# Designed miniproteins, single chains: the designs that were tried, part 61

Each design is a single chain, and the fold is of that chain. pLDDT is the mean over its residues in the fold that is shown.

## One batch from the design tools (miniprotein)

Design m2101
Fold by ESMFold2-Fast:
Structure m2101 (fold): chain A 83 residues (1-83)
Amino acid sequence: DELREELARLEAQARALADAGDYAGAAALLEAARPLALALLERETADASPEERAALLAELERRLAGLIAMLRAAAAGEPVVVP
């Protein structure tokens, strides 16, 4: 599974960067992984209703945006606010 393997690789790399304190680098990798994660979710939800698929995609986008924002805030030394 090419998409799942690529996502796992990017996720592991992002975690390694965050563990090293490179939050900006981790955020950049998550931004790069975003289209792949969305494509995988669309594939995995092919049997779901259009409404369910839209909700799941919106949830994934919200989670990724929040995580990227948190990492960028950490890189800038700012407090993190979760909506």
Scores: mean pLDDT 79

Design m2102
Fold by ESMFold2-Fast:
Structure m2102 (fold): chain A 67 residues (1-67)
Amino acid sequence: MSEEELREELRRRLEEIEREAVRLAITQGPDVAKAYYEEKLEELIREVSEKYGVEPEKVREMIEELK
């Protein structure tokens, strides 16, 4: 139950980050987009880890499964 909610939140937030990164790549170039993506991915892992009480490494593994 909790892991399903966690995975759905990860999926939604990853989609948002990816859409914004693509927009930044078009508007400001790939270096800015890459920096944004990497920063937001690390923030997402920390926030979701804290919110759901799971290890950051487990959150990272779930992200790998969503690709």
Scores: mean pLDDT 81

Design m2103
Fold by ESMFold2-Fast:
Formats: C-alpha cells, structure tokens, sequence
Structure m2103 (fold): chain A 72 residues (1-72)
C-alpha cells in the first residue's frame, strides 16, 4: 500500500529530525514505529519499494545510534 509506505517514510524523516535536534527518546520512538509498520507491511504481503527498504535500514541504524547516545 502506498499509504503505508508513505507513513513509514514520514516516520523515518521525523526520527531523523528528532535525532538531529537532540531529542533521542523521541527519535527512538519514531524509528521503532517505522520498523513496526514496515514489518506489518511485509506480513500483509506488501512488497516495499527500494526507497522504503532503505528507510527501514536507516531507521534501524538511527535507533541503535540514539540508544547509544542516550546511555552515554
């Protein structure tokens, strides 16, 4: 669904903005929501676009980086 993919992209964009603003907890929350929605899309039989697959990878990496900074 184009709607689900658009939502994933919006969540990843917001997660990046939160991370850059130093809002680490918000960045983690938004990245987690994007990851969850991506996995739900896969279970529903949706084949993600390359852009959406790249965004998923970015969300996973951003979450790991934000969690590391939050604990520093």
Amino acid sequence: SEEIEKRILELVKRAKEAYEAGKLEEAIRLADEAIRLYNEALRAGIKPSEETREAYGEAAQLKAEAEKELKA
Scores: mean pLDDT 87

Design m2104
Fold by ESMFold2-Fast:
Structure m2104 (fold): chain A 83 residues (1-83)
Amino acid sequence: SNKDTITSFGMGIGMDVSNSIITMYNNGSSSDDIWSSMNTMSDDMVSSINSMGDSYGMPDYGSGIGDGMVNSINNYTSNIITS
């Protein structure tokens, strides 16, 4: 259940990010620039979560959040890139 909760949290973040991507795309930002920014942000978030988890001796939550976020971003952004 904790993994499912963490993945759902990551999906929520991915959805918010996807809405930002739609706004950027409609404002004339290139898909390459958007992809570069999203990849950097995803990597930074996962790294920060894992680093914090390690400091507290917690399970690695970064993978669950990262999986949820990446899946949401890919699912929502694929519709924009294909149009």
Scores: mean pLDDT 62

Design m2105
Fold by ESMFold2-Fast:
Structure m2105 (fold): chain A 61 residues (1-61)
Amino acid sequence: SPEVERLRAEIERLRGELATKDAALQAAPVGSPEQITLAKEIVSLGDRLHELEAELARLEA
């Protein structure tokens, strides 16, 4: 369905963004403002990814 294809595309986009931010977090100095910001963004993106994966699973059930 168009909804399933849209969700799959968004999930892949978010996975790519998470990978990029995780790499940046690994390079950030410990305790830096950058580390704090990246950590918060990763948590938020992870939560969104989990929501989309759950919705995809529901639609494919």
Scores: mean pLDDT 87

Design m2106
Fold by ESMFold2-Fast:
Structure m2106 (fold): chain A 66 residues (1-66)
Amino acid sequence: APPALSEEDARAQLETMRVALEGAPPEARPALQEELDRFQAALDAGDWVGASEAYDRAVDILASLS
């Protein structure tokens, strides 16, 4: 993916994860926080693939809460 699109996508994904963390039940927050931390670390390292994987795991956690 082009870096500009990856950066925009990463920013939107980070915001989505933050909103999800704020709305999550207390028991789900530690797992979501871990994926948010992994996502942020991947972005800081320029690892767009690792960031995408962390986001996918956060989505799976949210889906498991339904």
Scores: mean pLDDT 75

Design m2107
Fold by ESMFold2-Fast:
Structure m2107 (fold): chain A 85 residues (1-85)
Amino acid sequence: SLAEEILRQSAEDDVKRAEELTKEGKLFEAARDYFNAGLIYLHLGEYEKAIEYFQKAADLFEKLGNEEMAQRARDLAEYAKELLS
């Protein structure tokens, strides 16, 4: 659907922005954008991509000492793994 295409494009834009922000050392903003991409892919049923981007977000949040957000990202990655056959 058009809505799914818009969501997929939004997730792709979040990933590209996160990669740029990571290069700039803006790790918290990068982690947020990876986390948002993970949520969109999870909603779209694209579980492999959801897992990938939640794991990237978790790694960045952990490096920042934000254990709450790191754990949330890990929990969502685990949930997506359970949905993946």
Scores: mean pLDDT 92

Design m2108
Fold by ESMFold2-Fast:
Parts: sequence; C-alpha cells; structure tokens
Structure m2108 (fold): chain A 73 residues (1-73)
Amino acid sequence: SSMEDALAQIAKALALYQEGVRALMEGNTKLAEELFAKAEQLLRETADKYPEMASLAEVALAAGRATMESLKK
C-alpha cells in the first residue's frame, strides 16, 4: 500500500541519518554530509509523493536537522 511504501522510505531515510552520524563520529565529514543529503532528499521526495504521510516525513526531516546542528555545536 502507499502508506507501507511511505513508511519504508522514511525508515530508509532514518537509517541514512544513523549512518551519517556514525561517519561523523569516525571523522568522515564528507561521507556524513553525503548521507545526510541523501536522507533529506528521500524525505522530501516521500513528503511530495505521499501527502498523507508528509507530516511524519517533515518531523523526521526536522529531527535529522536538529541532530546535525547539535553535532556542530
């Protein structure tokens, strides 16, 4: 179903954020930025394609951005 597809995409984006945080902790800033960019793109595409799930995708995007900013100090 469309909801299952949207949830799968959101889960994939969250996994990309977790990989990005791991890359940052290992000192690989370039890889972290690429992974964060992929996660954000996936969440934006999910929000656009599945409007009913847009609010959840937007919350995930905001949480990811907040995490990135907290790691920058």
Scores: mean pLDDT 83

Design m2109
Fold by ESMFold2-Fast:
Structure m2109 (fold): chain A 93 residues (1-93)
Amino acid sequence: DMEKAREAVEYAIEAARNMESDIEKAARYLLKVIELLEEGLSEEDLAEVIAELPPEDRELASIGLAMATVALVNNLKTEEQLKKFIENALAAK
């Protein structure tokens, strides 16, 4: 579903963009990405949407989607869990 893939990519960009400035907003957007990924979005549709983005947005989308995938694999499904996950990711060197 290209429309849902586009929504997921837009939410992923917003999550990545807000990680350092507004962690609560980043966590909310990341949760939306996870919810869409659980609906069974095609990796091909996601890749197609990302390929059409400007380079700067492509990098943000890739970061947001990678974080959402790691969170999903670790069964992180609440805003509180995602806030902690983002805090830990930012603290990593």
Scores: mean pLDDT 84

Design m2110
Fold by ESMFold2-Fast:
Structure m2110 (fold): chain A 64 residues (1-64)
Amino acid sequence: SAALNAGKRAFIEGDLETAAAHFREAAAQGSAEAAYGLSVVYRQLGDEAAAKEAEARGRELEAK
């Protein structure tokens, strides 16, 4: 999806806030890959609790 690709691009460019916003949108659209991307972004920001929640969301989306 466009949101997933935008999130990946922002992450590569080091724009973690923009990456998180796009990954949240793509995860809301059902992308497990985006939810896992969001967990990586949260770890880079030092938010381990949010990272674990995003990772759990990714597993939930994969189970469907």
Scores: mean pLDDT 85

Design m2111
Fold by ESMFold2-Fast:
Structure m2111 (fold): chain A 62 residues (1-62)
Amino acid sequence: MVTAEHVALLAKLLGLSQEDVQAKLDKAPQALQESIAKQIDLYEAGKITEEELVRQVRPWLT
């Protein structure tokens, strides 16, 4: 599941507040939250780029 540090990362990458990211995550379906957490894990492992992470998360955050 997404941690507070992951919320801070997403907020920085997307130009949003941590509160806005957390609120959107709380409203997202469980499966989507799990998918986003997996994409963040892949980014932190160096398996995907920052640009790819942003592309994957942007549609559900808007």
Scores: mean pLDDT 78

Design m2112
Fold by ESMFold2-Fast:
Structure m2112 (fold): chain A 76 residues (1-76)
Amino acid sequence: MSPELRKLIIEELSKKFPEISVEKIEAFLKILDETPPSKINFKLLGEELGLTEEKVKQLYIEAGVIEGLHDIKEAL
């Protein structure tokens, strides 16, 4: 993930989930960078970050949407 894209995802996730600290969002993204999609365990991620499994799934979906929209704009 590029530093520019990472900053954009952090800013957008912080707006959508103001109850989650920036530090937790950064920790979440670091784990995603280090973990293949097939090995992501949302329950264990939630326990590690002090979040519910459902909240971690919401973060994952929103981060993917932000990244996908950025990639589409770069292709245009």
Scores: mean pLDDT 76

Design m2113
Fold by ESMFold2-Fast:
Structure m2113 (fold): chain A 98 residues (1-98)
Amino acid sequence: MSERLDAQIAAERPAIVAGAEALLTDAENYIKKAQEYLEKGDFEKAREYLRKAGVKAIAAMILASFAGDETLLSRARELLNKIDELQKKVDEAIEKAK
């Protein structure tokens, strides 16, 4: 039993939640940048920003899991799904550009 770890997580929960929310906001901003570059035909930049968004969303998911915050965890999963969908659109756009 990790009673000391559970107490530490409880004490740090507000900071962990705030960190997860900040990471989700960063991920959303990177997704918007990726969409803008995809619309401009800059597939390299679109991929770069989707990668950055994915890193932020995964980090947020880990923090949300530690905090036990199901709402933040759900939001992180939704962003990861959106990143995956946009990555497929980038790949399709590259194929059409041949």
Scores: mean pLDDT 82

Design m2114
Fold by ESMFold2-Fast:
Structure m2114 (fold): chain A 79 residues (1-79)
Amino acid sequence: DVNEKAAKIVKEYLEPKADKVEVEVTETGITITVEVDGVKQSVYIPVTKEDNTLEELIKKAKKEGDIAIETAKRRAKIL
């Protein structure tokens, strides 16, 4: 399954950058939840009807995961 394989690669990529990383595959997309300094941030990546290659999905998910980590870090700093 392309989505499951992408989720595994993305989780391994994000794990060293956050305290916790969870990646969940659904029928309609991928949900990434990251935790930094006790602050959780989630992002949902819809899988479009376009031909998503494994590489394209990984690239998109990595980018959104990086943004989620940066968002969690900013929120942790002001809470």
Scores: mean pLDDT 78

Design m2115
Fold by ESMFold2-Fast:
Structure m2115 (fold): chain A 109 residues (1-109)
Amino acid sequence: SMEEEKRKKIIEEAEEIIEKAQSKLKNGEEAHKLIEKIAPLLEEAVRYAVHEKDLEKARELLEKVREELKEHPEVVALGFAIMSRAMALNGVELEFAELFLEFAKEALE
């Protein structure tokens, strides 16, 4: 279906962003610690995406994550792309997977 094709494209693009972001990481341990710092905001954003189905609240939380880690755009891109891919693989509505992917792409621009 068109939805299945769109889902596959999201997964492919997310995997490309993950690879690109990982190639820009200078210190994997530091990246992990930065992701741990924003994990509560990411978990809340995923909750609004997956359980509450609230796109605007998910967007607001992703904007907060982006601002908190604005000096580490590669870490932001990695975290968002991993979540986008996971949502697409687990049958979450494409609108939410696309939201996380869009933020991941913008972080690397």
Scores: mean pLDDT 84

Design m2116
Fold by ESMFold2-Fast:
Structure m2116 (fold): chain A 105 residues (1-105)
Amino acid sequence: MARVEVVDVQVPDEVKGNKLKVTVTIRVDSPAPLEVRVRVEVYDANGNLLAEAEKTFTAEPGDQTVELEIELPEGVPSGEYTVRVIAETEDSVSRPAEAKAKLVK
């Protein structure tokens, strides 16, 4: 039975401009490689979804690091944003993992 979980989410402490690099570590508990979709969502302080990105790839069993780049809308205010990550397989959905990112510009 295949399972996927998000074990770590790394974002820059401060973000300048409108591009956010998110580094996600996933754990795949499977006897064989399988297709995993990683979805990243960025929310403002009021809980509004501002941007999202997805990456689908064939994952090997065990821990793996995946990088995604998200382009934020123009004119978003400086402040703290929530980055939420979910990993999915055909048979499994991870619990969401969250990190905070601070826009300086």
Scores: mean pLDDT 80

Design m2117
Fold by ESMFold2-Fast:
Structure m2117 (fold): chain A 67 residues (1-67)
Amino acid sequence: ELAALEERIAADPTDVEAVLQLARIYVEQGRYDEALEVLDRGISVASPEDQKRLEGFREAVEALKKE
């Protein structure tokens, strides 16, 4: 559930798997701006290695939005 993912992120903002899963749901719905917002918030609090993972996905979402 979307609400369950939002609850996980609220409890642990560094839960990169929850951030990625929520962003994927927004992408599947064509809600690219909301996906980018979720990713940007995750990037601001992530570890350096997780930040790179989130930045990679953000780049993919930006490319998809341009098409």
Scores: mean pLDDT 82

Design m2118
Fold by ESMFold2-Fast:
Structure m2118 (fold): chain A 85 residues (1-85)
Amino acid sequence: LSEEEKEALKKKIRDDTHFYLKSLGLTDPLAEAVAEALYNAILNGASTKEIANAVVRAAEDTLGKELSPHTDFLLRYYASTYQKY
């Protein structure tokens, strides 16, 4: 990817993640952590499973606890939509 394409992808992921997590009643710090983890995993060429794991781990690290099964499922599903750019 070009630098312009990377910047556009980063903005899209951040905007999409904040919108999605806010619709679920989740906080801005959690959305920021999830967006950063998602962007970095994608740039590193991570697999779908690795992207989902990175996102869940970032969320759990931010909260200082394990996610509920429902929240874990929703974040993994959201992350799995971002495999290519």
Scores: mean pLDDT 80

Design m2119
Fold by ESMFold2-Fast:
Structure m2119 (fold): chain A 98 residues (1-98)
Amino acid sequence: PVSDMDNAISQLQQARDLARQQGQNDVVGRIQQAISQLQTARDMYVNGGPVSSVVSNMQNAITSLQQARRLAQQQGQDDVVRLLDDAIRQVQRAMDNL
C-alpha cells in the first residue's frame, strides 16, 4: 500500500505542476488537498494507525481528486485529467491492498 500511495503522490505532484503552469489555481488547490490527505494516510499506515482512519483519508483524497478532475476537464487540461485518473486508480489499488 505504501508504494502505491507514494506512486499516487508522485503522479499528483506532476499533475499539480502542470495545472500550475496553466494558471489553474482551483485545480492546483484540489490536487494539493488530495496530496495532503494521502500523505496523512501514508503516515498513519506506516505508524500503525487504525486502518479505518487510513481508508477514510484515502476516500477523502479520491473525492478531492474527482473534484480536481472535473475542474481540469472543464478547462480542457487533458494531460492533467489523465494523471488524475491514474492517481485515482493507484489510490484505489492501495486501499484494496490494506
Scores: mean pLDDT 84

Design m2120
Fold by ESMFold2-Fast:
Structure m2120 (fold): chain A 118 residues (1-118)
Amino acid sequence: EEEERKRKLDEAGKKLDEAGREAVAQATALIDRGEALISPEQAAQAKAEVAATVDAAVAAAMAGLEKGLSAEEIKEKVRGVVEEGTRRIAEITGNEALAKEVGDIIYDTMAKAVEEVV
């Protein structure tokens, strides 16, 4: 039924948005804990990149759900978005270890949400 499909997509969207907010909060906290390793300007840019990467990951997951993709296919698209964001964060901070930890938090949080909504 069309109404049931719309309701399930709306519920999935809410869950993906909640996971996105959690990912931003955890990644931002990790950047703040790395305070001695990067400048305030680098921290601000990295946080902006985290927000942009999470928004793109949520959008990719939503588009995959609307197209009826499998959880594996959606997670692969999310991984691509997160890997690109992780690379940019590494360039901003000059700290590949911090960027990897941030990317891992975003991917793990989003991948879990994808599995819960598919």
Scores: mean pLDDT 87

Design m2121
Fold by ESMFold2-Fast:
Structure m2121 (fold): chain A 58 residues (1-58)
Amino acid sequence: SEVEKRRKELLEKTSQIAKELGDKIREYRNTQSPAEAAKKTRDEMKKAGEEISKAAEE
């Protein structure tokens, strides 16, 4: 069904976003000060959440 295909696509996109987010967080922890790493992590988590939300709506 279209619903099943949409759910599969959303899961695949969510997995990719989560992987990229994890990579960015790891990079920030290794290259930035603790304060900057926390700030950038928060900003990236917000962006990831917005992207997933948008994907779920479309």
Scores: mean pLDDT 81

Design m2122
Fold by ESMFold2-Fast:
Structure m2122 (fold): chain A 69 residues (1-69)
Amino acid sequence: SSEIERLELEINLLTISVSASQLVAERARSKGTPQNQAVAKQQEADAAQLQRERDELQRRLEALRQAEA
C-alpha cells in the first residue's frame, strides 16, 4: 500500500539521520575536549530520540503489514 511505502521511506530517512548524528558524536568524542564532549552528548541524545521515533514508525509499519496479511 502507499501508506506502507511512505512509512518505509520515513524509516529510511530516520536511519540516515541517526547515522549522521552518531558520526558527529564519534568525531567529537575522539577530540577529548570538554567542548567536544558536550557536542557528543547532545548528538548522542539527538540520535537516541531519532531512534525512538524510528522504532515507533517501525511498530506502525509492522501493524499495517499484519493487517494486510
Scores: mean pLDDT 88

Design m2123
Fold by ESMFold2-Fast:
Structure m2123 (fold): chain A 85 residues (1-85)
Amino acid sequence: SMSDELRRRIDELLEEAEKLLEQAKEARKAGDYDKMYELVGQLEKVLGEISDLAMQLGDLGDDDSVQRYAQRISRLRGQLLSVMG
């Protein structure tokens, strides 16, 4: 279904977001602030794409999934702000 396809796409993007977050943390530890900010920018784009796809899930009536994804996005954004210090 379209809902299954959207959830699969969101899950793939969430996995990518987690990888970008870990790479940004490592760049910060290394003192590579240029790379850190580049990775932060990429992560923000991915989180925006997840949000857009989650809204499409809501349009299809999957409000429970939208709420769960919103919580995951919020957690990732919180960690992102911590990395930026």
Scores: mean pLDDT 88

Design m2124
Fold by ESMFold2-Fast:
Structure m2124 (fold): chain A 95 residues (1-95)
Amino acid sequence: MKISPRLGEKVRELTEEEAYEAVKKAAKDPSITERSLYLAFEKDDALAGVVLEALNLLRVYSGKEKIEDAYNFLPEEVVRRAVREALEYLRSKLP
């Protein structure tokens, strides 16, 4: 998948709270899948990218394959940490 040249700029403009609320919505909404995240967030590729990375971190931290199971297993402080790590990772890696 080709990364948008301006994706890094958009990720730097995202707040932790915006990303956290998006992750919470994605984890709790069974209609949202990895392939539909971009459309679910009104084609916000930066927000969708951060959500995807954070959801992956939730799976890693919990050892759960299913996102809903991972989200329900982890305390809020760990979910917020995953959001911060996703933002920092993408801000450091994207141009």
Scores: mean pLDDT 70

Design m2125
Fold by ESMFold2-Fast:
Structure m2125 (fold): chain A 67 residues (1-67)
Amino acid sequence: SIEETLKRIQEAIKEVTGKEYSLEEIRDAIVNGTLGTLAPLADIAKAMGLSTEAFAQLIVELHKQLS
């Protein structure tokens, strides 16, 4: 589900930065293209066990579903 995917991104950002953002903040960052302001995208991808290419595809799909 979208909510489960946002939670995985939230957990990945917390692992990378030590900061917990709300699911609303993460959703807004994806919609506005500002996710990289919260944490480096490559580091989020790595924490999720994804290649940069797979992560980019995931974010494109989420942006389509959330916009």
Scores: mean pLDDT 87

Design m2126
Fold by ESMFold2-Fast:
Structure m2126 (fold): chain A 115 residues (1-115)
Amino acid sequence: SPKEKARRAALELNRLIDEFFQKLNDLYKRGELTPENLKKLFDEFIKRVKEILDKYGVPKEVQDEVIAKLKKFGDILLKAVSDPSLSPEERRKLSLEAMKIINDIIKLVRDTLEK
């Protein structure tokens, strides 16, 4: 059913997102969370998101919107990693903004596939 397809797509995206944050945390623990390493990890993440969107038959226009949202997400993460002037409060606000973008992406994909 469309609802079951949407649920499976959302679960697979959530698993990929969890894996991304785990890899990000592993880089941080090793002292290797640099802009270059973040970019490499993020480029792989975008590629794998596209593969999931293709697998579930998400239309190109919606894929393009998802990728645009992911680029904004990546910009927020890059700012958090590269800007040493950010306060702990500013870093928390960036984290919340990034999570809101991720939630918007999951909702967009689910709503699209439930049609």
Scores: mean pLDDT 88

Design m2127
Fold by ESMFold2-Fast:
Structure m2127 (fold): chain A 90 residues (1-90)
Amino acid sequence: MEEKQMQVKLEIEAEEAFAHMEIAILKLEGTLSEEKIKEIEERAAARVRKILEEAEKEGVSLSEEQLEELLRATSLPAVKAVLEEYKAKL
């Protein structure tokens, strides 16, 4: 179970990292806008929600400590909202 929890946490961290990389690339290209940031955030949030839902179906839940680490690490408001919603259901 602990190994599966670590995998879920890593998958969520990866989605956050991918979103930040996409934002960084758009900034470098000079095409970054608030609308593009919102699109990237919403896609990341949707993928994080799916990861959590699939984990729950397999009987895998994040610990409070893991969830708090993810909440502290996230800088994407939409992803933070998904994690806070998940915490409320624990």
Scores: mean pLDDT 84

Design m2128
Fold by ESMFold2-Fast:
Order: structure tokens, then C-alpha cells, then sequence
Structure m2128 (fold): chain A 68 residues (1-68)
């Protein structure tokens, strides 16, 4: 469900940030993810949303996504 997707992404983000010594707070990224999941939530979009967030993390655009 939604909560599981959010928790999974939060864990991945925290692990990524700790490993990369990012200045962005895990709480800030978690908040942005929750907003996206809540705003764009649809069973049809769940997988697209997850892939988009993961892609942003991989490209180091997590902070940019959080500000949009």
C-alpha cells in the first residue's frame, strides 16, 4: 500500500544520504515523498511515482524534487 511505498523510499533515502554524506535532511525528503504520494496517489500511478522518486535519488535531484 501507500504507507509501505513511503516507508521503503524513506529507508532507501536515509541509507543513500548516510552513505553520500548529503546535506539534505532525511525528514525533508520524506516530507516531499509523502506530499507526492498523497497528492498524486492513484493505484495506477503508484509504480510510476516510486520509479520517479528512485530516479531522482539516483541522479542526486532529491533536493530539487523536495522543493517542487
Amino acid sequence: GIQRVIEQLEKAIKEKIVGDSSSVSPAEIGEAIRKLAAGELSKKLDEKLKKTIIAVLRNGEAERAAQR
Scores: mean pLDDT 54

Design m2129
Fold by ESMFold2-Fast:
Structure m2129 (fold): chain A 81 residues (1-81)
Amino acid sequence: SPLEESLETLRELLEEVIRRHPEDAELVAIARRIIEIIDKHKDDPELAREEIRRLMGTLSEAQRARLLAALTEVADARARA
């Protein structure tokens, strides 16, 4: 499904974020939590999406901006490969 494909793409981008920024403990912790949600609910993509939305709602604006910037950087790098 499109949602399953989107979650798998997000998981790959998050693993790359961790590889590129291993020193950024907060960013790594957020990325790992999202990956854990995806892996825990691999057979229920709607539940994974809801749990990710809930997690994102608990983050500060600065944390969300940092995560989005890192994901954008990785997505741009993949598009150029």
Scores: mean pLDDT 88

Design m2130
Fold by ESMFold2-Fast:
Structure m2130 (fold): chain A 92 residues (1-92)
Amino acid sequence: MEKVLQEIKNDKKKQQELLRDAVDLVREGIRAQEEGNRSLSASYLTSAGILAMISQNPEAIELVMEVGRALDNEDLEAAREYLERLKALVEK
């Protein structure tokens, strides 16, 4: 277990690629919700959450969860704010 975590931590490029894909999926999830397609939105957010978990970045996992919570509350403004924070994690 410890060796696997070290390999993941040493592969920052792979983590960054996973997080970029998660950002794109969150963006598509928000768009689907804006268009009234809740099932498609849920599918995109589920996929984004899986990628965030594989990246092992706890901040990214939390931000994807907060986007999901905001969309469940129909708070598109809050969902977009969490997306911008997720994007900032990838750009650093």
Scores: mean pLDDT 81

Design m2131
Fold by ESMFold2-Fast:
Structure m2131 (fold): chain A 66 residues (1-66)
Amino acid sequence: SLEEAEKLIEELEELLKKGEIEEAKRKADQVNRQGVLLAVQGQVEDAQRLGEKVKELEKKYGVDLR
């Protein structure tokens, strides 16, 4: 769900703030899986926003999460 995906984004940023990069990569994979499910259900705009949030965090923290 979108709510579940947004919680995962929040948890992802907390891991990035702590420098836990390997755990952050696993959390980003969970976000990606939620985005795929939202897109399949027709929530394409919500799925795109999640992808943009992950890219924004990648740029902000200087990491590759994919």
Scores: mean pLDDT 83

Design m2132
Fold by ESMFold2-Fast:
Structure m2132 (fold): chain A 112 residues (1-112)
Amino acid sequence: AAARQKEAEELIEKAIEYYNNGDYESARKYAEEAIKLNGPDDARALAVLAGALAGLGDYEKAIEYAEKALSSSTTNEERAMALSALAQALKGAGDEERAREAYERAKEVAEE
């Protein structure tokens, strides 16, 4: 519903703000609330959750949610966010090669 979508968007914006400030626990909390409200396929909420989990050191879950965000993405903005989160998670996990590939793809998509 449009009202739930709007509320989820506000929660995602808060999650992004906390993430940018390095408060990964709050970013995770708000991203999870957005997913609870708008459903499990919200690409932006999933990407922010993946980034927050990577910041918290949970790289396995971060990779899982980043890949889910990428598969749920319908816009270039969503794909860029998902690929950026995936790159961060892969780098944290020690997979530098896949991290570089994801980062380059994120840059290419963001320029479109």
Scores: mean pLDDT 86

Design m2133
Fold by ESMFold2-Fast:
Structure m2133 (fold): chain A 81 residues (1-81)
Amino acid sequence: SSEVERMKKGIDELKAMVEEEIRKTSDKAKARATVEAAYQLALKEIEEALAEGKLSQEEADELRKYVEEKYAELMELVEKQ
């Protein structure tokens, strides 16, 4: 759906911003906190869209899996610092 594609684009943009923040800090704890905050924000937006009827349960599950995959990549980036 166009809503799923719009939200995936937003998740990709959020990931790019978090990657930039990780690059700017030598503090791994701060980097992990930034990744966790972004993860919680993305999940909250999916839950709100589901609650508002903008997403089906299947679409919300797809987006949740997408968020999990993107944030696993970010956590790996933090560990490589």
Scores: mean pLDDT 86

Design m2134
Fold by ESMFold2-Fast:
Structure m2134 (fold): chain A 88 residues (1-88)
Amino acid sequence: LDELAERVREALEAHPGVESVRVHYRSADHVVLRVETKNGALFGVIVTEDEITITVSASPELKEEAERTARELGERIRKATGLPVRVL
């Protein structure tokens, strides 16, 4: 799990729109990463051994851009891990 979470973190940090990636929470079953973009959107990334879930938090003005960024982050994670990615 920790090695998987590190691979996810590296994939997220490789995105040019990402400002920072931090570990928000860690348990035996999952790791939650917090992603902040340069334009102020926030993403939660829940890493499990079976799948990865991205949750989006953005103002109405940034909604379209945040959704596009979430899809781009999801694609990078899928390529890096081979795991299914869900965007909420």
Scores: mean pLDDT 80

Design m2135
Fold by ESMFold2-Fast:
Structure m2135 (fold): chain A 72 residues (1-72)
Amino acid sequence: DEELRELRQKVADEQIAKTREMGKRLGLSEEEIEKGVEAIRQAAEGLTVEQLQEASDAVRNVVSGAVDNVVS
């Protein structure tokens, strides 16, 4: 289904953009941000839109946890 593939790509792009923006606001390194982005890109290949969103949330939680560990 071409439409479903297009929708998944759009969701992935939006989640990637949000992840980059959040990482910059949290003061993460470019390398840490790109690692999170890569995980989202890989997840997009085989997941549904809902699963991709959940995976993106999981990546963001890991990123947030890394910041919390530094400031703790």
Scores: mean pLDDT 67

